# Designed miniproteins, single chains, continued (5), part 105

Each design is a single chain, and the fold is of that chain. pLDDT is the mean over its residues in the fold that is shown.

## One batch from the design tools (miniprotein)

Design m19882
Fold by ESMFold2-Fast:
Structure m19882 (fold): chain A 57 residues (1-57)
Amino acid sequence: SEERRRRLERAELVAGMLLLQGKTEDEIIDYLQKVFGLTEEEAREAIERAKERLAAL
């Protein structure tokens, strides 16, 4: 859904910010699950997309 897509997009942005702050992947996964209601798989995907965005941009 559009609401879920917006949530995932926000989660990717937040994952990128947490990576820049030096948070571990496990800490970011836990945060995204609790704050955005993501599954572990969705949280890992958000982190990977955030890493790609930071490397490419």
Scores: mean pLDDT 83

Design m19883
Fold by ESMFold2-Fast:
Structure m19883 (fold): chain A 56 residues (1-56)
Amino acid sequence: SMMERLRQVRELGRQAREALAAGDRERARKLYEEAISLLSGVQRLVGEAEMRRALA
């Protein structure tokens, strides 16, 4: 379960970066938000900070 969740986060993050590279900021934001929803604690805060930086 924990390993499956980590795999999902990694895959969503990869898709978000691909969407950003393609210029689809809206899709990238939704994919980042989906990945962040699977995180907790410090990992969630790091994910939120990275999303804000990527979309700045």
Scores: mean pLDDT 80

Design m19884
Fold by ESMFold2-Fast:
Structure m19884 (fold): chain A 89 residues (1-89)
Amino acid sequence: MAVEELIERVGEQAALDLIGLAYAGLHPDSPVVQAIRAEADRLEEELRKTLPESTAVARAIGRYFVGLSRAALHMTEEEKEEAAEVVLE
């Protein structure tokens, strides 16, 4: 299954989020993934101080996935296909 098929089925934004999550599963020790996780945890703590808990958690999760999607943008097309296989197969 190719990245293009995933994008066609769920849309580009959701496909990037899924690929980012799969990449994090394959490369959990990646400095990029670790930095994104640390930033997401920090943002969640800050948001909990100023926003209702449910809203703060939702925003932190959204930013975490956006960060993982950005990490996926640095992958080659072959690496993206490998990551998609973790999710789809």
Scores: mean pLDDT 56

Design m19885
Fold by ESMFold2-Fast:
Structure m19885 (fold): chain A 67 residues (1-67)
Amino acid sequence: IAWNNLGLALLSLRRYDEAVEAYKQALELDPSFEEAALGLAIALSELGREDEAVEVGKKLKEILGLP
């Protein structure tokens, strides 16, 4: 939870590289943490790392049980 909150704060400050690291730490502690996966995908997309953002998006859909 603390890592996810840090990621959200960094994302709001447009510090996307640091937000990616914070969200990755949140997901390392809880791989099914939906909010952290969403935040990671957003931060990666803002950095232009679209391939990585798409892979995280696939994992998020898997967590949510979406098709």
Scores: mean pLDDT 80

Design m19886
Fold by ESMFold2-Fast:
Structure m19886 (fold): chain A 71 residues (1-71)
Amino acid sequence: SAAESLREAAEYAREKAKESENPEAAKLYMQAADLFEEAARADEAGDSRTALELAVQAGKLIQEADKIEKE
């Protein structure tokens, strides 16, 4: 399900935060994880549009965190 995939994305982001040696990158990964969890809850509530918007926002935070990690 979409909610299951979103929760898997949240778990991935949390693992990235735990493994990150950069505090700013870790913060962004955790913010992304929180947004993926909110997206999963929105999807389960039938609000697919809000779920998509939150997932897109979370994905952008992952990209920013990844850029910091590569520095």
Scores: mean pLDDT 88

Design m19887
Fold by ESMFold2-Fast:
Structure m19887 (fold): chain A 83 residues (1-83)
Amino acid sequence: DLEEQRKRALEVGLELGIEREVAEELLDALEAGDWERALALYLALAERELAKLLAGIPDEAERAALEAAFRAAAEALRAKVAA
């Protein structure tokens, strides 16, 4: 059943546009309990999506504010996972 759960999670990741190798690495990290690595992979995917969003925003101040907010949230999450 764990194998079927992994297959379903991988399929969902692929449907969301996550590269297979990245999705597999994320699942491997989660299965190993490597929360720091899992978070790093997740944040990298979130940064990629943020970059796409920012490319559509012409206002430099708004882009900077969104980037700062993301970095602050990422830092807080990393601190919690590292504890």
Scores: mean pLDDT 78

Design m19888
Fold by ESMFold2-Fast:
Structure m19888 (fold): chain A 66 residues (1-66)
Amino acid sequence: SKEELRKKFIELVKKYLSEKPMPETIDEWEKLVREALEKAAQELGIEFEYEIKRDGDTLTVTFEIK
């Protein structure tokens, strides 16, 4: 059940990321990723924890479904 939920969550995040034009800056990417994660969690009615780390032009996103 957790594995199926994780897969569905990732697919929804991908969907929401693809609905907007490609961001031009790392700040816009961070905003888009945060919005996509929040929308996916809301649609599935789940609670999750996430962390976005920035190192130059690299974003690392870590998440865990509760």
Scores: mean pLDDT 80

Design m19889
Fold by ESMFold2-Fast:
Structure m19889 (fold): chain A 101 residues (1-101)
Amino acid sequence: MVEYLKELVERIAELAKKVSDETLRKAAEEAIEEAKKLLSSEEEQKFLEETVRKVVEAVLAGDVEKAKEIVEEFAEKASEDERKAFAGALEKTAEALEKAA
C-alpha cells in the first residue's frame, strides 16, 4: 500500500535528523544495490535507483511532502516487483539509519 511507503519516508526523514547527509546517502546507495538484486530488468533497476535518489534528495532538502509525492507517483507506475524492491530499499535505508543514529 502507498500509505506504508509514505510511513517509511516519514521514518527515514525523522532518522535523517540524527545522522549526517553522507550517512543517509550511503545508507540509501547500499539499500539500492541490495534492492536491484530483486529486479532482472536494467530499466526497472534504473527506475528504482532514480526514484530512491529523488526521495533522499527531497528528505535532505527538508521537503518530506515532496518525498511522499515521489513515492505516490512511483507506486502508480511501478510493477509488483518494483514496488517490493522499493519497499525493501526504504526499509533497509531506515534500518541502517537506526544503527547509525
Scores: mean pLDDT 85

Design m19890
Fold by ESMFold2-Fast:
Structure m19890 (fold): chain A 71 residues (1-71)
Amino acid sequence: MEEAVEALIKAIREAADAGLLPVETAVGLILRALGALLDGDKEALVEIAEEARRLAGEAAEEAARKVREAA
């Protein structure tokens, strides 16, 4: 799970750098993902990953898949 969340955070950062996400939105998603990881909330991590995929599209698809498979 930790490796999948690291991949998700990387994908969110890269999507923000590419202009696919506002920086504020990317920071919010990253903080929520870290909080859910610290709480061991796998369901919340899957929901956050799906939200990132919805907002960033293809840029987040692989990372979101990894979170679902690790959950």
Scores: mean pLDDT 83

Design m19891
Fold by ESMFold2-Fast:
Structure m19891 (fold): chain A 66 residues (1-66)
Amino acid sequence: MKERVKEIEDKLPEELREEAEKTRKKLLEELRKNASNPDLQEVLRLTAEALRAIGDIIQREIEALK
């Protein structure tokens, strides 16, 4: 798992990683705007959890390099 994440990170320059983070936040904001529906609240939570887990893995790898 971590080796696979590192391989992806090695292929992604700093600029693309920053763009991915920005896209993630924008996606969550769009989903949040539709969260007035109960069904979409669950989708929002699952999406946020998945994106958080991905971000956490990447951040742990970066932190380990320090």
Scores: mean pLDDT 66

Design m19892
Fold by ESMFold2-Fast:
Structure m19892 (fold): chain A 80 residues (1-80)
Amino acid sequence: ELEELVRALEERAKQIEEWREKNKDLIDFIVDAFEEAVRAMLEWARENGNFSPEVIEQLEKALRDMEAYRAERKAKEAAS
């Protein structure tokens, strides 16, 4: 039973990797949309002052991570 569950998890991991590769454009679109949402949230937080410094730092880190992803994506597109 447990061995069957392990095999099912391994098969699912393989399916997820194949899905990721086939849906690269969709993933890139989602990341872009999420980055825009985070930027809007940061601007709202800065204007309204209702977020803790820790939350603002987390949002800024997320934005920086997304900018790094965007730069890597653009570099890959330019190299092709």
Scores: mean pLDDT 71

Design m19893
Fold by ESMFold2-Fast:
Structure m19893 (fold): chain A 98 residues (1-98)
Amino acid sequence: MEEAIKRLEELRQKIREAYKNKDYDAVLEALGEIIDIAIEMAEQLKETNPDLAEKIRELVLELVRLAQEFIDNPDDKEIWDKLLEVVDKLLELFREAA
């Protein structure tokens, strides 16, 4: 858990810096890694904390949808703000699981 939280915090910073530099490929690569970490966490929690696993999976689905919207409209600040909000919600759930 602690390593997953640290990695998610590092990826959040990487996404912010990549977005500032208009490196949208780097944003999408980091989002993909966040999605993979979150899916693995939900899988690990499914038997011991199914409610938390379901919440994580719901946020992953929202993040995937927002990532597709971001690909179509990378200059849309509202989509970007929503992406960061979902990442922050995932980070909060990971801290609750720790």
Scores: mean pLDDT 85

Design m19894
Fold by ESMFold2-Fast:
Structure m19894 (fold): chain A 104 residues (1-104)
Amino acid sequence: SEKAKEIREKAREVFGKAQTALDRYVKLREEAKKGTLEEKYELFQQASDDLGKVAEEARKTLEEARKHPDVSDGLVDALENVVDSLTRAREDAQAEAEKYKKEL
């Protein structure tokens, strides 16, 4: 169906954004090792916000996919995995930010 095709196209875009966000977070963690406590706090706070935005977009796409019968279970599973990965990365970034804030 046309609606299922639109959902698949949205999912493909979300997968790309998620990969980019997660790759940026891995790089940010490495770069943060060289920073001050204030710089670490700000970097991880920003990363948490950015990851949260992509996670919200992924969750919205997942809810659309779950409601549409022509969307494959495999695509729903892939979207659930992406939401889970982004949520875990966001929580990791938030925990790191809170840790560095306490050391300030």
Scores: mean pLDDT 89

Design m19895
Fold by ESMFold2-Fast:
Structure m19895 (fold): chain A 91 residues (1-91)
Amino acid sequence: DPEARQKRLEESMKKDDELMKKVAETADEEQLENIEIAKSMQEAAPYMREAAELKRNGAPPEEVRAALEKALALTKDPVRREELERWLAEL
């Protein structure tokens, strides 16, 4: 029955719209932010390791700064950003 199938599709689409509306209205902004922060930390980790290795090897402050600035650009965690900015200021 094409009409019964159409009605089931419309009901399914309404449920999806209601779910999307609930996600938008009750936006677990904190959970979405936590996922993005975790991803940003993984993306920043190689540059943080590079900065630490450059500092350990006595590289010029400019090279350490470049690696830290790349890590900072990728980092969304406010606490980690403050730590990276403080490290940059101490160079």
Scores: mean pLDDT 70

Design m19896
Fold by ESMFold2-Fast:
Formats: C-alpha cells, sequence, structure tokens
Structure m19896 (fold): chain A 67 residues (1-67)
C-alpha cells in the first residue's frame, strides 16, 4: 500500500521534470506508470490517497494535451 503510493508520487515527480525539460513523451510515460501504481494503492485499500494522486495525474495530462 504505502510502497505503491510512493511509486506513484515518484513517477509524478519525474513527469513534472520531463514537462520542465520539454520532453512530453517521457512525461506521458511517467504519468501512465503513476496511474498504474495509484490503482494498485487503491486496490490495496489506500482509496483516498490513490484518488488524490489520480487527480494530479489527470491535471498534468490535460496540461500536456495543451502543449
Amino acid sequence: AAEYRAQAREHIRKAKEAIKNGDLSEARRHLELAKQYARKAEAAGDTVGARSLLEVVEALEEEIKKA
């Protein structure tokens, strides 16, 4: 549970770094991994934390679509 949330946060950070560097392809890959780990956290019972992380991923995906 905690490990999955930590993995999702790490991939969100890497996605933000990729966006800062202009690498939208790398950012998209990290957001996909963040979603996978957030879903695993939700399945393990961390529903509130997982939903918050998924909301962050959705916001970043929308920013990438505009770029």
Scores: mean pLDDT 81

Design m19897
Fold by ESMFold2-Fast:
Structure m19897 (fold): chain A 69 residues (1-69)
Amino acid sequence: MSPEEALEVARRLRDEGRLAEAGDLVVALLERFLPEHPELRPLRDRIRAQPTDGALVEEGLAALSRALG
């Protein structure tokens, strides 16, 4: 799955209220971007600690969208 496809899957999981699954996928995507975007590590750690926090999941999705361009 490409990062773009995975981001769309994460958005769909969020829209379905499946926040834990959306958060897990967002964390996995953030980890893939850490070598180029080390500033994303604190956000990844926060989402991992609170995967059902919809606001943190939205912040992660926004950060990934920016990283993808």
Scores: mean pLDDT 82

Design m19898
Fold by ESMFold2-Fast:
Structure m19898 (fold): chain A 65 residues (1-65)
Amino acid sequence: MLKQVSDALLAIGIGTEEGVEVEILLEGDKLVARFTARTPAELEKAKRAKAKLEELGLEAEIVEL
């Protein structure tokens, strides 16, 4: 629980910093951050956010609309 809260706050913080929409998903006891991209510029921001989360050992995915 405590670790999931910490991980969620990190994901939200990075999403906000990069200016990309983020949704927090739970896959069993694992947390996954989903970033949404609607344009090529948003996709580039989502890729940066994903890379930063992966550097912290968290899982992230990108959804293109």
Scores: mean pLDDT 79

Design m19899
Fold by ESMFold2-Fast:
Structure m19899 (fold): chain A 73 residues (1-73)
Amino acid sequence: KMLELLKEAEELRKQDTPENRERAAGAIGEAYRLPLKEFIEKNKEEVDAMDNTARSEALREYILKKMEEELKK
């Protein structure tokens, strides 16, 4: 779950070691990777037709929508 991965990253950064910084960065990347992968698979035809700007905007909107949904649960 995206929110849990972001929480994990925050907890890791409380102990400011090089190892924890690396893990926090990985968790943040993974948090965005999951919704990005889901969006691409669900909208493969549309995403394949997008240019880089349109793709970036659509992914940003999808991530924001997923965050809003998680906050309402």
Scores: mean pLDDT 68

Design m19900
Fold by ESMFold2-Fast:
Structure m19900 (fold): chain A 77 residues (1-77)
Amino acid sequence: SFKEEFEKQLEGVLERAEKLLEEVKKDPSLKEEAIKTLEQLLEELEQAKKEYPELREILEKAEKKLEEILKELKELP
């Protein structure tokens, strides 16, 4: 279904965000660019919630996880 396919795509986005966090832990010079990337993804999720209200619950769950990753990223030295 469309919902299941979309959930898989969101899982892929979150997986890439987690990998980006690990990359920044290895190379702190990537931190600023990584923050901008995650902030852009959050803006895209906000837009998606407006375009696909039926997916709001799934998008809000992904948004919360992405915000947690962004917070951890910002707290890095």
Scores: mean pLDDT 84

Design m19901
Fold by ESMFold2-Fast:
Structure m19901 (fold): chain A 79 residues (1-79)
Amino acid sequence: SKSDIFNALAQRISEEYPRKPGEENLEGQLYIDTLALYLLQGKSQREIAEALGISQSTVSRIIRRLREMAKELGLELPE
């Protein structure tokens, strides 16, 4: 299910962008927010860029990395 893919990728994001004591996990949170909008809410890359106040090229880069993470876990992120 989409929730299973979300949970698996959220765990992987936490491993790749770990929260350090006394620091905000801004990059990890950006990946999780992008994943939620894309996978759970079905938003386009442009809609995600507008919602998060970032460039569409940044969203594209994040989604590409999320697809690679999914592939490494034996999962498929929908197009």
Scores: mean pLDDT 82

Design m19902
Fold by ESMFold2-Fast:
Structure m19902 (fold): chain A 61 residues (1-61)
Amino acid sequence: GALEQKARDLIKRAEEAFKQGKYEEALRLYEQAVAIAEQDPSLKSLRDEALKGMEKAWEKL
């Protein structure tokens, strides 16, 4: 659905920002992905993926 696509798109953008060394930007994008994924219980795997991404970004700051 629309929420799943938004969460996936935000995770992809966060991964690209992380790859470019833009860790603060990556963190914000992962935070947005978590907020979207938390709205739908079926998106728990995407929420967990985004939370792991946030942790990795925090470690670089």
Scores: mean pLDDT 88

Design m19903
Fold by ESMFold2-Fast:
Structure m19903 (fold): chain A 86 residues (1-86)
Amino acid sequence: MKLLEESKALIEAETDKIVKELEEEIEEIRELKEEGKLKEAEKKATIRLSAAGILAAAADFVGDEESAKKLREMAKRLQEILDEIE
């Protein structure tokens, strides 16, 4: 089943990449918040939160529970930043 195999491989590769990128972006978003750039921090956090949630659901769908767990943890960190801005 080529489509499912390719989808799983893509989700796994994107998850590893996204987790690394999200960790770096969480640091950047916190710096924006400390600089008082609250609107920019909110926009970036909202976009990344949406992406992490979608990828976590996709990882769960293909049975990649470890990737889904990592993405949910990243989504939680982004939500915490948004809660601090609100």
Scores: mean pLDDT 77

Design m19904
Fold by ESMFold2-Fast:
Structure m19904 (fold): chain A 55 residues (1-55)
Amino acid sequence: SPELQAEIERLVAEIRRLQAEMEANKDDPDKVAELAARTRELEGRIAELQAQLDA
């Protein structure tokens, strides 16, 4: 599905954004933990969408 592929690409771009923010805030463990939790949530959504695409 082109729609599922586009959503996965959007989530991957968001994860790259969060990874850059974690690097920028590496001296703030609370901020890094918050961003890491958001990254894990997005990775879970990607896995669900990937499973739908592979069905």
Scores: mean pLDDT 86

Design m19905
Fold by ESMFold2-Fast:
Structure m19905 (fold): chain A 72 residues (1-72)
Amino acid sequence: AKELFLEGGRLADQGKYEEAKKLLEEALKLGEAKDPKSPLVALTYRGLAKVYFALGKKEEAEELLRKAKEIE
């Protein structure tokens, strides 16, 4: 999960948003399966929200950010 999160963030920083989205979604699934209230899951929601904003999906990004705040 952590490795997928870090690689997803790296791809997003390079502007590879679709690839970043795929890795961050996988990191989220694995992280939630272990501990849905973990700080890593909250960070993964925030990372995925950033990617969705970059892709122009504002409403979906805002929902992901709300989920991150519920965990914190």
Scores: mean pLDDT 80

Design m19906
Fold by ESMFold2-Fast:
Structure m19906 (fold): chain A 72 residues (1-72)
Amino acid sequence: MELSEEEKELKKKIEKQLEIAREEAEEVNSKKALELLERAERLLKEAKTKEDLLRAETEVGLALLVVGVDKL
């Protein structure tokens, strides 16, 4: 039930990506990106497997794409 060493490192990486993405989303006032990041944060906090972590990372990536579009 505890995350492996590799999974813990992945989780920390995603947490940092989430914080950066949130700052960017707030700067451009992207409500859609902020919604996706809130979902990613929930998934990350509840993550018990590598698959859960990858799901959270996907949501962060999608939020960054939305931020990029909102800047256009």
Scores: mean pLDDT 80

Design m19907
Fold by ESMFold2-Fast:
Structure m19907 (fold): chain A 56 residues (1-56)
Amino acid sequence: SAALRAEAARLEAQMKELSAKATQAYKESKEDGERWYQQALEAAEKANALRRQLRA
């Protein structure tokens, strides 16, 4: 449980970092910005899935 909670927190931190990279990349390239944003969404989805498992 503690390990899954730590993993969810790491994915949430990764999502925030990837979102910041997407914002910066969008200023110069829509394609690069979208690529970083998709990675942020994947990290968020994984974190949310782990959070749901922890609440069950």
Scores: mean pLDDT 84

Design m19908
Fold by ESMFold2-Fast:
Structure m19908 (fold): chain A 86 residues (1-86)
Amino acid sequence: EEKKELERQLAIETAVRAILEAGLDYEAMKEGLSEETRERIRKAVDEGNDEELAKLEAQLSPGIAATLRAMREENRRIKELEEKLK
């Protein structure tokens, strides 16, 4: 049943990532970031571009930077679980 446990963990981590994405969008709107900046964040998240996410962390507020860091860590965990399920 290792596969079922890994699938359960993947589902949980995927849900956590979705919550982080919603929180990131909310924080960006709350801080009054431009549509263009929000679009860059969304694209970097969607593409899993760790380099671009790291650059955005350096440029944006500490709150948004913390959420972007959490998102990158979550993306790595999901990737590891997906590799184990192959």
Scores: mean pLDDT 80

Design m19909
Fold by ESMFold2-Fast:
Structure m19909 (fold): chain A 55 residues (1-55)
Amino acid sequence: APSLADVIVAFLRRHAVSREQAERMAAELLASLRTRKSPEEVARIEAAVRALLDE
């Protein structure tokens, strides 16, 4: 099964039309996740999103 990080990266690849939009969508998703997930899981997702945006 894909990890939550993989799902979020796939979502951003499919729905973001620009890097700026991907950054905004990622920021909103991460803000929501910080209220529901462990800091360690959020850090892993942030790392995956940062790697995507740095491509």
Scores: mean pLDDT 78

Design m19910
Fold by ESMFold2-Fast:
Structure m19910 (fold): chain A 56 residues (1-56)
Amino acid sequence: SSLIQELLRLIGRILAAIGDIFDAELAGDEAALAAARAEYERLRAEFEALVEELDA
């Protein structure tokens, strides 16, 4: 189903964002860290909304 494919892609993007946070922390790049955290929070909100659709 397309919904499951979207969920899996979203999980992949969340994992990538976590990697970006780790890389930014190692580099000491505060701007990159802020951007990566913002992206993670956005993706987490999208994931929560999609999970609620599955429970409807």
Scores: mean pLDDT 85

Design m19912
Fold by ESMFold2-Fast:
Structure m19912 (fold): chain A 66 residues (1-66)
Amino acid sequence: GAAKQALIDEANRLGKEGIRALSRGDYETAIRYFEEARRLYEEAGDEKGAEGARKALDAVRQTLES
């Protein structure tokens, strides 16, 4: 429905903002964007979107630990 699509569209926007934050070296901001995107994908029932956001979070966190 329209509500589900709106959540997915916003999650996609936040994912792109997370990638932009990463390109600036702003890992804290990137984590916040990817966390919000994951939450919205989960709320929408978009399993693939949620998986993608989770993997992005793991990659950022691993970079900070290395």
Scores: mean pLDDT 86

Design m19913
Fold by ESMFold2-Fast:
Structure m19913 (fold): chain A 71 residues (1-71)
Amino acid sequence: MMEAEKAIEEAAELLHRLPGLDPEQQAQAQRQRVELIDKAAELSGVAPSEMAARAHELAARLEEEERRRRE
């Protein structure tokens, strides 16, 4: 469980950083994100689509906090 949650948190951080990366870095980050999602799904027994949804939810929370700081 802990390992799967760590992987999903790393995937969320990659999603959060994507807008600030150049295209080459974005491509690498997207590949790492997919690998982390697949690993989290395998470790947890949850579908990759559900793990992807969790990563996006966490990334959205990070974006929301960053947006609030800009205000």
Scores: mean pLDDT 77

Design m19914
Fold by ESMFold2-Fast:
Parts: C-alpha cells; sequence; structure tokens
Structure m19914 (fold): chain A 62 residues (1-62)
C-alpha cells in the first residue's frame, strides 16, 4: 500500500544519502520529502523516491 511504500522510500533514501556522504540532517529532510511525494501519489516506486531524494539533497547543498 502507499503507506508502506512511503516508509520503505524514507528508510532506503536516508540509507542511500548517508552512504553518498550527505549529512544526517540533509538525508533526513530529503528522505522525508521523497516519502511524502510517494505517499501523495506523485511517485510510484521506491526507486523513483530514492532518485527524488538525491535530487533534493543536492539542491539543499546549493
Amino acid sequence: DREKLAEETKKRSKEVLLKLGFSEEIAEESAERAAEAVKKGFLDTVEEGVEYAIKLAKELLE
């Protein structure tokens, strides 16, 4: 369901962002926003959510 998909997106996005060297604060914010997009139906998969989280994290650094 959408709730579980959003939870999985948040968990995986945060994990990926931390491995890429983003700070805990940026990883958490980006993962939360990506999970919200999945929950609201703007994104359909965990992979799309992770890609969106990476984009958001890069934008937050600028």
Scores: mean pLDDT 83

Design m19916
Fold by ESMFold2-Fast:
Structure m19916 (fold): chain A 102 residues (1-102)
Amino acid sequence: DPALERAEELAEKYSDNGVTPFARELQEARENGDEERLLRARAGLLLQRALQHALEAGEVTPEMIQLLYNGDLEGAARLIIEQSDNEEARRLARDALELLNA
């Protein structure tokens, strides 16, 4: 599936050697005691998991990946909820939005 291959290629480009920006941000937020950054990093990790489920379902779009890795976590979550039929992807995206709004 050419669309799925393209989405996988984009996900790989944003996952530097298997270490994601959100994993690094989570570590730094913990070290500095920055609760807002900690919540945002956790939301980003939930959205990465949501994208993985959407990818496995063949539903991920380049826009979802770009919004997530450009730091528009709310935009990425909304697109996953709107466009994915995968229950787990939608649940994880909703959990991320609730965390960002807390």
Scores: mean pLDDT 75

Design m19917
Fold by ESMFold2-Fast:
Structure m19917 (fold): chain A 99 residues (1-99)
Amino acid sequence: MGGIVEVDVTSADGSLKEKVKAYAFVEPGGKRVHVMFDVKVTDEESVTVQVVLPEKPAKGRSTAEVPGYRVDFEVEVEEVITKDGETKKAKATYTVTPL
């Protein structure tokens, strides 16, 4: 079961902050949570991020590549995701590294 949650996305240096809508759902069996969202990492490039989190601790990492850059994300779920996929708040930090 899945729901829409708001994710506070911040660059690692704190210079960029934005709020994005993410889709979050709990796998059958309730042991893992998926969080998916899109974020702009440069003016020309956007990345779809999918992070798979254990139920505890509610932190995960994801890595994506766009032309000329590697993007590393750390995602933390601040509210408990229910059996119905209801998550109230999450946050993500990202680092952009030139390739």
Scores: mean pLDDT 66

Design m19918
Fold by ESMFold2-Fast:
Structure m19918 (fold): chain A 57 residues (1-57)
Amino acid sequence: MKLTPEELYAFLREKGLLRDGPDALATVERLMKAFDEDGSGYLTEEEFEKLLKVLGL
């Protein structure tokens, strides 16, 4: 599984964890940089699971 920044944005919006606004994409990019361990521009399943754990999901 690979999540693009757009897929992560949609997921966080669906879960109510991301507010609508011009900085919403910047928030997603910061999360991607924090959890994208290999610098691929995508989140692997393992990286996404770590993100969910940090968010309390």
Scores: mean pLDDT 75

Design m19919
Fold by ESMFold2-Fast:
Structure m19919 (fold): chain A 80 residues (1-80)
Amino acid sequence: GPEEVRRRLEELVERLNKLAEELEKLVEENDPERGKLLEELKKLAKELLELKKVAPEAYDELFAKLTPTAKEILEFVEGE
């Protein structure tokens, strides 16, 4: 139901923010850990974008809680 979709969106936003913060701590562009984080971030961002189609109002509210780096990753994935 709508509560379950909202809970999943909240979980995805929290995870995306956490991994985006971890990505910001990596200074070496060719670090293999950076590649792993980017793939996980892309996976989470794709799921978040799919849930936007189901619950656009909840998505808009929770989008405001995304960090700038998390928003940048989401925009990059949406553009692919």
Scores: mean pLDDT 80

